Designed miniproteins, single chains, continued (2). Designs and how they scored, part 10

Each design is a single chain, and the fold is of that chain. pLDDT is the mean over its residues in the fold that is shown.

## One batch from the design tools (miniprotein)

Design m4319
Fold by ESMFold2-Fast:
Structure m4319 (fold): chain A 73 residues (1-73)
Amino acid sequence: MDAEVEEIVATIERDTEELLKNADKYSIEQWQQAIDRLKGEIEKMKKENFPEKVIEAAERALKRLEELLKKKE
């Protein structure tokens, strides 16, 4: 379980870094859609009792995407 949780967290962090590196390729609308989708996924994770570390990793990713959106505006 712990190893699986760490793998999921690492995947979220890797995908977030990849998305941030490609930020200039996305429009403000595409970034808003990504943020809204991630918010929905976090809500689903909470309802499905996902491990807290996974939820926290997703919430950190959301925060980083929201901060970048403010710079794009």
Scores: mean pLDDT 79

Design m4320
Fold by ESMFold2-Fast:
Structure m4320 (fold): chain A 95 residues (1-95)
Amino acid sequence: SMAERLREAAKALAPTAAALAAARSREEILQVALALKEKLLEELGPSEEAELEVMAKVQAMVELALRGASPAELSEILRLELEEVIELLRELGLE
């Protein structure tokens, strides 16, 4: 299922997510966030709806980082965005 793919991607990206929490600058956060976005898109496969949703959520997080959101806020937002995508996939029957 798509949700299983996202959870497996999250497991593989656990060290990168930890680095996001430990990041000391907004530039570091953006680099980590972009890496997470690319890996999540790679793992999603050809679902247009899921891909567009993930892209929109990650882009919003990057915009918040550029506008001065703290590392702690960005770490929490990334976590919430992943859970929201999983819930969306479940609702669409793509889980």
Scores: mean pLDDT 64

Design m4321
Fold by ESMFold2-Fast:
Structure m4321 (fold): chain A 102 residues (1-102)
Amino acid sequence: SPERLKAVELLTEAGRLVRQAINEARKAGDETAVKLLEEASRELGRAIQALQDGNYDEAAEEFRKAAELFRKAGDASKSPTAQNLAREAHELAEKAAEVARS
């Protein structure tokens, strides 16, 4: 569906921002933030796969997990750049969840 394609596009962009956030957190020595962002990246991958498989309930749960991990990563990071990237990824993941239900 067009909505499913848009949700996958948003999640793909969120994944790109997460990779940038991980790099910035590593530069800052934020090992806790790095770990949380890596977990969020895995949950985004699971959400994308669930959407592609048509499993919307599983995708919604993985979106919720990713969003919470992004929030915790932002809180843990000492890097303003990593915090901002994690926040943007969180916002895209929430928007993807809304679009996927449409």
Scores: mean pLDDT 81

Design m4322
Fold by ESMFold2-Fast:
Structure m4322 (fold): chain A 56 residues (1-56)
Amino acid sequence: GDQQRQGMLNRLRQYSQTNDRSTFQRYADNMLSMARLTLSDGQVRQLQSQAQQLLS
């Protein structure tokens, strides 16, 4: 399932609402590092793209 990626995305959405852009970027980078240990390369790329969209 894609549930782990979706959970991480929901957390990133929460971080984007409660933190400045610089702090959000650090949190996103840390989450993506952890995601690489548990998600497929495709799921990590999707999550990275979604994190960049939250900064737009």
Scores: mean pLDDT 82

Design m4323
Fold by ESMFold2-Fast:
Structure m4323 (fold): chain A 68 residues (1-68)
Amino acid sequence: SSELEAALGEADRALRAGRADEALVILGQLKTRYPWEELLAAARAYAARRRSALLADLIDRYVGPPPA
């Protein structure tokens, strides 16, 4: 989704600017709008494609594991 990729880009830009709180708000909103598996797959693909170590670390700590 272009919207999902754009939102992940905004989260990445916020992290690079030192605004981790803004990035967490964006990811929190995405978690309510997208199924967990779809969000995790898209976010990891984005982080790998853009070589974003900060976003990859945040995803691993915030988005996983799946809800029970």
Scores: mean pLDDT 74

Design m4324
Fold by ESMFold2-Fast:
Structure m4324 (fold): chain A 75 residues (1-75)
Amino acid sequence: SDSDIQNQIQRQLDDTQSQIDTISTQIDTLNSQLQDAIRRGDTTSVREIRSQIDSLRSRLASGQQQSQQIFNQYR
């Protein structure tokens, strides 16, 4: 039924939003760790944390773009 299809779409959107929220929280945590590493002069940790943040930001952007495409398709 149309109700079942709407429920399935809503679950997919909720799951996507949960993933976006999780990645955003991970980026926030890494930014805090980055600030601490900079304060300590730990150049190795700074490089590693920046690389992790860049990777997560790329995944976040891709997830947001995919969500927008889904919304546009079902307008």
Scores: mean pLDDT 83

Design m4325
Fold by ESMFold2-Fast:
Structure m4325 (fold): chain A 79 residues (1-79)
Amino acid sequence: DESLQQVQQQLQQAKDLLKQSYSVKDKDEAVKLVQQAIKLVDQVKQQLLDGGVPIAPQTVKDFEEFYKEAQKVLKEKLE
């Protein structure tokens, strides 16, 4: 399914942005990368909800794990 492949690619792009934030020394730039990653995942989640199909339990866990990691990075960078 092309739509599922697109969702997985976008989630991977968000994870790559989050990974890039760890290598950035500038706190403000790192925060921007994390915010961009969160926005991308929010868009992916909205696309799945708009599809009217129940999101697979594994995909839900992947989203929850991503948000948890992103929030930890933001907390560390903002404090």
Scores: mean pLDDT 78

Design m4326
Fold by ESMFold2-Fast:
Structure m4326 (fold): chain A 68 residues (1-68)
Amino acid sequence: DEEAEKIAKEIVAEIESKIDLSEKEREELFKEIFEHIKRIMEDVGALPSDLAKQQITDSYIKKIKKKQ
């Protein structure tokens, strides 16, 4: 889904602006976020809200910082 890919790329770019990611980490993160966005769209039948996108972004930032 083109819209899910676009949103996932936007979230990854926001995370990269705050955390240094290797190319491999960025690719893995994109795949994980893309799958998450697709699940939300399938379950709800709509794109995630701006608030939901920010919550997803913040959640992944926190997760990555703990893993590094």
Scores: mean pLDDT 79

Design m4327
Fold by ESMFold2-Fast:
Structure m4327 (fold): chain A 63 residues (1-63)
Amino acid sequence: AAVFQIEITKHPAINLVTGEIYQPGTVLDVTDLREYPELGMAVATLPDGNRILFSRDSYRQLS
């Protein structure tokens, strides 16, 4: 799958499988990203298939 990069900017992201917390300033390779505006949230898929949850206002796309 095509890979693109995001940066976590304001609030930490959480890995929904491992519970790992990605702090603001973390750059992540992701294969998919879905926003949930009604919840104020976004979910991205990492190359290993694990999903991360973060605020939709807390990331920027780099590539």
Scores: mean pLDDT 87

Design m4328
Fold by ESMFold2-Fast:
Structure m4328 (fold): chain A 80 residues (1-80)
Amino acid sequence: SKEELEAQIRETLGRIQEVIRELISKGKQEEVEKLLREYQPKLQALADKYVATGDEADLQALLAQLQELLERLEKVLEEA
């Protein structure tokens, strides 16, 4: 459902924020900035599409991209 996807997006965004804060505390600001520059345009385009369509499929695509960003951030954290 949309409600479940929205909840998962909120949870994923919260975890992304936590990992970013931890990475910055470990001196990994440059790696964080590089990933945010790569993902921000993709995430914005998907968010804008969902705002326009209201379609569950577009929300699912947004969640998948957020999960990919989180996975890449967690890999940097594992090496820190």
Scores: mean pLDDT 88

Design m4329
Fold by ESMFold2-Fast:
Structure m4329 (fold): chain A 79 residues (1-79)
Amino acid sequence: SLEEKIEELWKEIAEIVKKLPSMSPEEQREALKRIEKYIEEIKKILEQIVDPEVYEQAKKYLDELLAKIKEYVDALIAK
């Protein structure tokens, strides 16, 4: 269930990131705030995971998410 919650949050973040380039600057600011809240929720869920295998899988999802956000932010700075 904790793993499923992380996957659901990841899907929500991925959908927002996919739509970011087509958003207005105001919508982009609001979307980034939502992404930040979802990341905070994922970090809190990670603190509840006692199983090492589930923890490693969840951490991998978070690391992949952070890498994708960094790629997007770097692209915005280049503009």
Scores: mean pLDDT 73

Design m4330
Fold by ESMFold2-Fast:
Structure m4330 (fold): chain A 89 residues (1-89)
Amino acid sequence: MEKKKKAIDSATASLRDVGTWLVKNNLKDSFARLAYQSIKTALINSGLDEKTADEAAKKATEAAEPYFRQGDIEAGVEAGRKAIEETLE
């Protein structure tokens, strides 16, 4: 469905932006909070309800965090996107 795809794409882009910024600035300890807020906001702005956005943002942040701590932006983004997709099914 178009709405879910837009939400996933928006949240994935938001995760990429935050993850890239955190890795470049060596702010890995701030990842969990900033990624969660960024993903949740992107999902809500895409028209998802707060409960679904909260659940997807938590799962995506947890899935992506190990990769971003290693500086692997692409693997982190892919793990986060997959977690969002699985939550929205």
Scores: mean pLDDT 81

Design m4331
Fold by ESMFold2-Fast:
Structure m4331 (fold): chain A 100 residues (1-100)
Amino acid sequence: MLYVPESTISSVIPKEVFEELVKRLQELGEKYKLSEKLLKNIAGAGLFILGVAVTGTEADLERLLAEFRESLRKMGVPEEVIEEILKVFRELARKAREAR
């Protein structure tokens, strides 16, 4: 996978989708008592995944989501929480593509 600068990712993602990502991650953090460090890592991954969703192929998106799922499992995140996070990313990826 090619490196994508943060500034390029920020310019590609619609502001409304970015704001919804932050809000939904904050809600998940409160519901499941996730640490600030974990939420920041999830937010960073989410921005990157959304950037790839807009600029890449469906196959690129699915590969990144699968890799992220495995990373969350290795960090000890419960499967229920992983599914909620991936659902948020899939919904926002669809919205970002539709807005483009």
Scores: mean pLDDT 76

Design m4332
Fold by ESMFold2-Fast:
Structure m4332 (fold): chain A 77 residues (1-77)
Amino acid sequence: SVEELIRQAEALIRQAEEALRRGDLVSARKLIQEAIELLKQAVQLASEEDVSPETLRRIAELLRRAKELEAEVKRKE
């Protein structure tokens, strides 16, 4: 479900933030890439389901956050 994909992406983003705080850029990159992939799947599935505007905003916010983290990882490499 869209909700399950969102929950998994949120968990991966939190883990990526923790990895970045530790300076573990390899783990952070992998976690961010996995989160972005899940969020892309959530967008695709949401286009087929009657999802709330709040759910769409959550996906958009998480994608923004994940891409910001991706840029941060690349800056620190």
Scores: mean pLDDT 85

Design m4333
Fold by ESMFold2-Fast:
Structure m4333 (fold): chain A 70 residues (1-70)
Amino acid sequence: SALDLLAQVGRHDLEEAIRKLEEAGELELAEKARELSQQLVDAVHRGDFATARELARQIRELAEEAGIKL
């Protein structure tokens, strides 16, 4: 599905964002992003697309807070 594809792409982009956060010394934000990424994958796997969309939003907000664009 499109949402599954977005989750896979989002996970790849998020892994890059996590790396950039770690390089910037934002270790706490990087850990939070990694946790949210796992929850997003789990939500998609169980078909909970409403939760997956909310988690994707939280990940985007976290990246914006750190000054990183996804």
Scores: mean pLDDT 71

Design m4334
Fold by ESMFold2-Fast:
Structure m4334 (fold): chain A 94 residues (1-94)
Amino acid sequence: MLSDEEIAEKIVTEKETELFKLLLKLMADKSLSVEEKVARMEEFGKKLIEEMKKELEKNGITDEKLIKKAIERVKEFIEKLKEILRNPSLIKTL
């Protein structure tokens, strides 16, 4: 059986993977402005954070510190991806 920390890490990694898939899709989309791409990343990120909170709760994770770390890590990743959308050369930093 996985520890709470291992379950949280798996959930965070799954959310980061979905965010990265969206980044690649948005970077390839020539029909959207940079501002529209950033807005779509922000909206999708907010939905993923709410889904992540529900998944953590469903898995019995009640450690507020662990939940906060998971949320902050995903928020930080969203901000990094928004920066990459504004400056695509930064994708090399992933």
Scores: mean pLDDT 86

Design m4335
Fold by ESMFold2-Fast:
Structure m4335 (fold): chain A 86 residues (1-86)
Amino acid sequence: AAAEEEEKRRKLEIQVEIVKLLVQIAQDILAGKLTREQVIEQARKMLKLSGRDDPKDAEEIANAIIENAQEALESLKPLLAEAEKL
């Protein structure tokens, strides 16, 4: 059905936006350009793209990104390169 294909495309677009945001956040954390509060704000934006908005989830995601910024960047860069081809 046409509605199912449109839903799949929308989900892919959301995933691409989330990956782009995660890469940018990780880069800015490693460069010392973001405060913890700013990372939490970006995590909330990612959750909203997925249809979720829980302050506790946003804070947990922000802490995970801060603690694992280098590993996250290395893991997500190949995914971003693939996503940019979509």
Scores: mean pLDDT 73

Design m4336
Fold by ESMFold2-Fast:
Structure m4336 (fold): chain A 62 residues (1-62)
Amino acid sequence: MDDLLQKALDDASRVATEAAHRDGPEGAARAFIETLQEYAKKHPELKDQLDKEIERVRQELG
């Protein structure tokens, strides 16, 4: 697995957990998606993989 992809997912999970305590599950999902979008902007080579994770979270919410 790409170390940077794993780091992005770990950071997103950490931020989402913190947001969940403040803003509940919708806040957690938002923080997770926003974190992955920032990684995709800085690392275009991971965009396709990060977009798949974002879509997975969006499907779990709807």
Scores: mean pLDDT 79

Design m4337
Fold by ESMFold2-Fast:
Structure m4337 (fold): chain A 79 residues (1-79)
Amino acid sequence: SMAKQLQAFAKQNGETGNLSFYQEDAEEVGDRIDELLKVMEVLKEQYPNVPFSLLNGVARDLVLGKESELAQKLGIQLP
């Protein structure tokens, strides 16, 4: 399950709250879940002090080709 992959990755990266919202994010990216996870690994490495949930939002926007207001507010430069 794509949702289980994203939830497991979030949990491995210190998410202790409700993980149900990651199901919606996984469903939105669909077949691009592997790309999302790779982008999140890069962002987590570069921005370890940014909350994982916000990095997930940035990674989702990048994967879907959307403008990321979250990246702009956090000072994260997208590739």
Scores: mean pLDDT 72

Design m4338
Fold by ESMFold2-Fast:
Structure m4338 (fold): chain A 55 residues (1-55)
Amino acid sequence: GEAEIEENARKAAEEVAKALGVELEKAYRGAMQGARDGNGDGSSAGAGAAREGGG
């Protein structure tokens, strides 16, 4: 659902912001747009897929 897209985008944005050192707002915007443009199926290919590895 749309709510899941927002939640996934938020988490992805945090991971991307940390990994790339970009601003959270920019990362979040990109993630939201990417999720909408792509499919909305929560494709986890390049946006943090292993939280344990980072912890």
Scores: mean pLDDT 66

Design m4339
Fold by ESMFold2-Fast:
Structure m4339 (fold): chain A 75 residues (1-75)
Amino acid sequence: SKEEEKAKTLLKAIKGMMELLPTLDEQKQRAMERSLANTLALADYLGVDVSEYLAKLSEEQQKLFEENLKLLKEK
């Protein structure tokens, strides 16, 4: 289905961001962490199971995810 295709695309993006994150310099890591948090929040909001990826996040990254998810739910 189209929903399954969207979920697959989001999961591929999330996995790619996580794989790139440890290879980047500090400034680029901060930008990628924000992009990752936004993508994870959007995926969760759309009903995609991201629990596996959330478990791998730092406390700071998890906070960014929660803040972004809250903003999506407030709209």
Scores: mean pLDDT 81

Design m4340
Fold by ESMFold2-Fast:
Structure m4340 (fold): chain A 57 residues (1-57)
Amino acid sequence: MIDDLVRQLDSPSGQTVDDAITQLAQIGGPRSNQVLQTYADRDDGVGYFARQQIDSS
């Protein structure tokens, strides 16, 4: 569920975070979009990837 993916986004593992962002983008919907937008705002490596996923969707 989305809550589990949000917990994965807080993981110290970049691979786990990357996978969670990809899953959120594939699920879609208002909740997933909110989470992706929050992370995209960070503009770190994770944020950069989240922005790319949002823009590509």
Scores: mean pLDDT 74

Design m4341
Fold by ESMFold2-Fast:
Structure m4341 (fold): chain A 71 residues (1-71)
Amino acid sequence: DEFAAAVEALREAIEAGDLAAARAALGRLARLGGDAVAGEVVRLGGAIAAGDREAALAALDALEAAYRAAA
């Protein structure tokens, strides 16, 4: 599952503080999730840009929940 793999890659990048890897993984999630996660991608991107690790992880959980709910 490419979406689940991208979520895990982004979670690991956020926890490691690797902002470049986090932005790359977020781009993959945006492409894979499309309209279902568009709003959550914007919020998560803002948290990553702010360097707020806790907010980014919470936003990632919300993004994953939105993807599941949109099925």
Scores: mean pLDDT 82

Design m4342
Fold by ESMFold2-Fast:
Structure m4342 (fold): chain A 71 residues (1-71)
Amino acid sequence: KEVEMAKLLAENVAELARKEGKEAGVPESVVEEGAKAYQAAAEVAKEDVEKGRKLLEEAGKKTAEKIEKAK
């Protein structure tokens, strides 16, 4: 299912980001921003799976960029 795929991806990305962020001592604000981005992508994926997937990938890149910048 399209929605199921998007949800699974979003959940995995958020969980991974939180776990890695906590272990690396990444600021809570950066982790929270990542979680919000994945949630927004999941909402979009509900209507447009293709767009949602792209947003998820973009959220991942943005989160990595913010982590790099925060250091």
Scores: mean pLDDT 67

Design m4343
Fold by ESMFold2-Fast:
Structure m4343 (fold): chain A 93 residues (1-93)
Amino acid sequence: MEEEIVEEAIEELRRALEEGVSDEELNELLREIAEKLASASPVLKLEFHVEVAKLLGPNESEKETIAEFEEKRKQGLEAVEKWLKEKEEELLA
């Protein structure tokens, strides 16, 4: 159910980018999506942010994070959850 919300949000964002909406309209859409995803798991929120970064063109730091996420995703959901927890610990240090 939460996975379906993330997929729908990504599709709405992709469609808005294809239609060439303004930066203001894009920011408003991102806010609405964030509200819809407020109750989603941290892993699904991260998955959404990764897909957004891919659509908008990731910077060097984002490319590294995306590559790590994709590698962990290949290992399964448990691997992603463990990696996210480790990253949260690094950010708090």
Scores: mean pLDDT 72

Design m4344
Fold by ESMFold2-Fast:
Structure m4344 (fold): chain A 114 residues (1-114)
Amino acid sequence: SKEELLEFAREVLRRLEPILREWLLETMRRRRPGAFSDEEVAAAVRELVRRMEAAIQDGLDRGEINSPEELIALMSMVFRGFLVSELGFSREEAEELVRRFEEAARRIIEELLS
């Protein structure tokens, strides 16, 4: 059901959140040392996760999420947009983080389905 798929997606996002916090803290610290607090990074990740959940719910309501691959693609699109538009990453920097995100999301989904 849509409710079961949404609950599954929420569990995926819950497991991704600490990974995203670590990655964003590391990349932001490397680019601008001392410019961002742990709390600011945590807030940015919470906003990103909220946007992903909203996009997933909309996609499920529209019947546009029918596979794990489509779920990953949707989350990756939201993540890419957030990195470029909200955090000021270059498209090249965003693509490398999105690639790592897709790999992490795929592993989490495989673990949850095993």
Scores: mean pLDDT 84

Design m4345
Fold by ESMFold2-Fast:
Structure m4345 (fold): chain A 71 residues (1-71)
Amino acid sequence: SEERRALEEAERRGQAYLPSVQWLNEGIDRIDKGEPVEKVEEKLIEEGKKQGREDLGKKVAESLRSHYEMQ
């Protein structure tokens, strides 16, 4: 499990400059600090829009919501 986690982290590191990875990690951190998922979704969509990637912002927001709603 740790070896697989290290490989997944290395693969994510290879994609580390992709905004989607950064936005997802920032969204998770905000929710962990007590921010409501709905507000984090809105911020991610707005961030994507500012970067000319509204489609990507929406996809990250959907992934984040799905992750927290499956618990």
Scores: mean pLDDT 71

Design m4346
Fold by ESMFold2-Fast:
Structure m4346 (fold): chain A 107 residues (1-107)
Amino acid sequence: SRDDLIRSLQNAIDSLDKILELLKRYLATGNRRDYVLAEAGISTMAMHFWLEYRLTGDPFFKELAERLQELSDRLAANKDDAATVQEVMTELEEIRAEIQARRDELS
């Protein structure tokens, strides 16, 4: 239903806010646990959007799943590169804005 999609998108926004906080804290402290949790969170979100795509057929969710999977892979490949972390954070903020816009269109 429309309400289920609104809840799914809001949950994704909340998850992105947590992931961004983890990455910001990692950049400030070098805490590896925050990096690992953020990478795992992005991967998990990609899987959730892949499931949403399979339920709805909406290419919006497929595009988000593919973008998030690529960002997770980029972090995994470039361990400890602060420039890569900053680039990934910028792209996650762009994804967050797109999810917010989609949620607002459904409201």
Scores: mean pLDDT 90

Design m4347
Fold by ESMFold2-Fast:
Formats: structure tokens, C-alpha cells, sequence
Structure m4347 (fold): chain A 118 residues (1-118)
């Protein structure tokens, strides 16, 4: 059915956006870890934020993996579950570190926009 095909395409685009966002978070964590090697005064804070970006990346990758498995059986449920898990992860990060949470949200919005334009 056309509705099922549309839901599958939307789920695939969401999964790709999550995977792309995860890669960008990993690059951010790597950059912060490199900066931490040269800046002793901010090292602890930079490493703490790098750990949060890596945790966010891991969560998005796990969400994408679960959504990809759900996509095989129920594309609409895959979208619903992935959106709920990502929203929860963003809310938790915003409560713990507003800058990290806002950056994850911004990167995800950018990757979702790229997939929508495709």
C-alpha cells in the first residue's frame, strides 16, 4: 500500500539521519579529546563533554539499529519508537548539559532536513 511504502521511506530517512548525527557526535567528541591534550585548565570539562557526546552517539546508533529491525515488521512503529527514544535522550542531555543537548538537537535537525530534501 502507498501509506506503508511512504512510512518505510520516512523510517529509512529517519534511521539515516540518526546514523549521520551519531557520526557527527563522534567527531565532536574526538575534537574535544584532542583539545583536552593541549589545555590542562579545561581538560576535565572537555573530557566530560566528550563522554556525553560519545554517550549520545551510542544511544542514537542503538536507536537506529532497533528502528531498522522494527522497520522490517512495522515501519510506522519504527518511526514512533525511534522518535520517542531520541526525544528522551535529548531531554536527558538538556537536563545534564544544556550546550551538549542543544548541539545534539541542532545536528539532528540538520540531518533530518538533509534527508527530507533528498
Amino acid sequence: AAAEEQAKKEAEKLIQALENTAKRLEEKARELREKAKEDEETREELLRRADLYEAGSGHLRNTAKEARELLKKDPKKAIEVAKAQVEGAIDNLLDGDKEVGEELKELLEQELARQKAK
Scores: mean pLDDT 86

Design m4348
Fold by ESMFold2-Fast:
Structure m4348 (fold): chain A 88 residues (1-88)
Amino acid sequence: MRDQQIQQSIDNSIQSTISWLRQQGVPDSVIQDVQRQLDQMRSSGTLTSRDITILMGRALVRSGRHDQAQQLFDVHGLSQSDIQQIYS
C-alpha cells in the first residue's frame, strides 16, 4: 500500500506549481500542457521533484519568461545538464 501522506504531498506540489506558473504569467494553454504531463507522470509512478522543476522551467521558457526560468534554475540549483534538458 502506498503512503497516503506521500500522495497528498505530491498533489500539493502539483497544485503549488500550477498556481506559481499562473503568477509568473504563463498562458493557460501552456499550464494545461504542464498539468497533463504531471498527471501522466504521477499515474505512471515516475514523478519526482526534479521532473516538476524541469516541467516548470519548460513552461517558463516556452512562454518567453526567461528571467523567471533563470530564477527557478538558481533557486533549485539546477545543473547545466538539467538546463539543457529544459531547452531541448
Scores: mean pLDDT 75

Design m4349
Fold by ESMFold2-Fast:
Structure m4349 (fold): chain A 112 residues (1-112)
Amino acid sequence: MEGERRGEDLRRFFDALAAKETDPAVAAMLRRAGEALAEAAREAGRRFAGVELDAAQLAASRDRLGLAFTEVARAVAAARAGDDAAAEEHLARAAELARQAHPAVFPAYAEA
């Protein structure tokens, strides 16, 4: 349940960013990032079902999510530069990092 809700919130956030983007390649990358992170959040929700994390484990999950958003920013920058191969590579890394993060840490980005 938590991972599914966090995934839908992420998808809506990236869809809203894409709607304001004037570059169609960047808009497409933002929508794909939202979809990839939403699926990663659902997978993480299933993986961490019934798992209680201590403070250190939650901090590690926040670090992984932070790295995932850094990789999304790199994918967007690559798409804006017309480097489709680099954009795909960074998006794949973002999804992998997000899949390793506990769903409960996803709201932390909303305070930035």
Scores: mean pLDDT 77

Design m4350
Fold by ESMFold2-Fast:
Structure m4350 (fold): chain A 96 residues (1-96)
Amino acid sequence: SRLKAIAEELKPVIDELLNAKGKDEVLQKFRELVEKALELGISPADLVSIVYNLLTMRGFDEEFVDEVLKLLGEILAEKGYPDRDKVIAAIRERYK
C-alpha cells in the first residue's frame, strides 16, 4: 500500500522519535517526521494513521498529546497543507 511505502521511507525518523528522550526532543523529532511525510506527498488519511499510531505507541498522556497536535496544526499551516483542521479532528476522534 502507499501508506506502507511512505512508512518505510519514514522509518529512520520514526525510530528517532520512538527513542527520543524528554519533551523538547520528542517535539523536534515529531516536526522532522511531519515535514518529511509532507515532502513525500502523504495523504490526509495516511497522515492521520501515522500520527495516531506513533502517539499510541509512545503512550503519551492527554496533555502531551494536545501539545503534539497543536504542533502538528502549526506545521500543517506553515506548509499550506490542505484539510489541516480535518486531520487534527480525525486524530482527536480516534482518542475518544
Scores: mean pLDDT 82

Design m4351
Fold by ESMFold2-Fast:
Structure m4351 (fold): chain A 85 residues (1-85)
Amino acid sequence: SAALREQIERVLASLRETIAAGDVVAARAGLHELLELVREAVRQGDLETAREALAQLKEILGETTDPEIAAALRALIEEVERLLE
């Protein structure tokens, strides 16, 4: 849905900011919230929104220098890829 896509986009924007600020705790919370939103998109059959979120997560991973946040991002990407199979 448009509302779900908008919520995912807001969480992704917030996540980019918390990662840039080095806030590992806030970044982990944002990743958890994002996973739940992507699960909801998949449950609703909104695979386009889920794939768009996956593409943005891969982009964020490429920009992430913190190894702890990078590991959490890789785990989330793997989970989203499994949901899309």
Scores: mean pLDDT 87

Design m4352
Fold by ESMFold2-Fast:
Structure m4352 (fold): chain A 91 residues (1-91)
Amino acid sequence: MVEPEEAAERAREGARLAGEGARRGNASLLTGGALRAIGEIIHGALGAEGEKGKEAAEKAAEAAREAGRESGDEEGRRGAEGAAEAGRGFA
């Protein structure tokens, strides 16, 4: 079973890579990091029962949103928000 903490940490790592990609203008790092964060949000939501799955998705989404804001890039910020919204909608 996927623990909320584990899913959140992996999603945070993906979001961190996405944030670095946005900061450097590196589209492949941005998209790769965002896809990893989204994947971990979905995996967390599916791997835990009820409230724990929602918690994992929310923590992962928050990490992605923070990375997007840190980037200062409008596209990166929109991407992070889209990932957070997709995670919540899937959970």
Scores: mean pLDDT 63

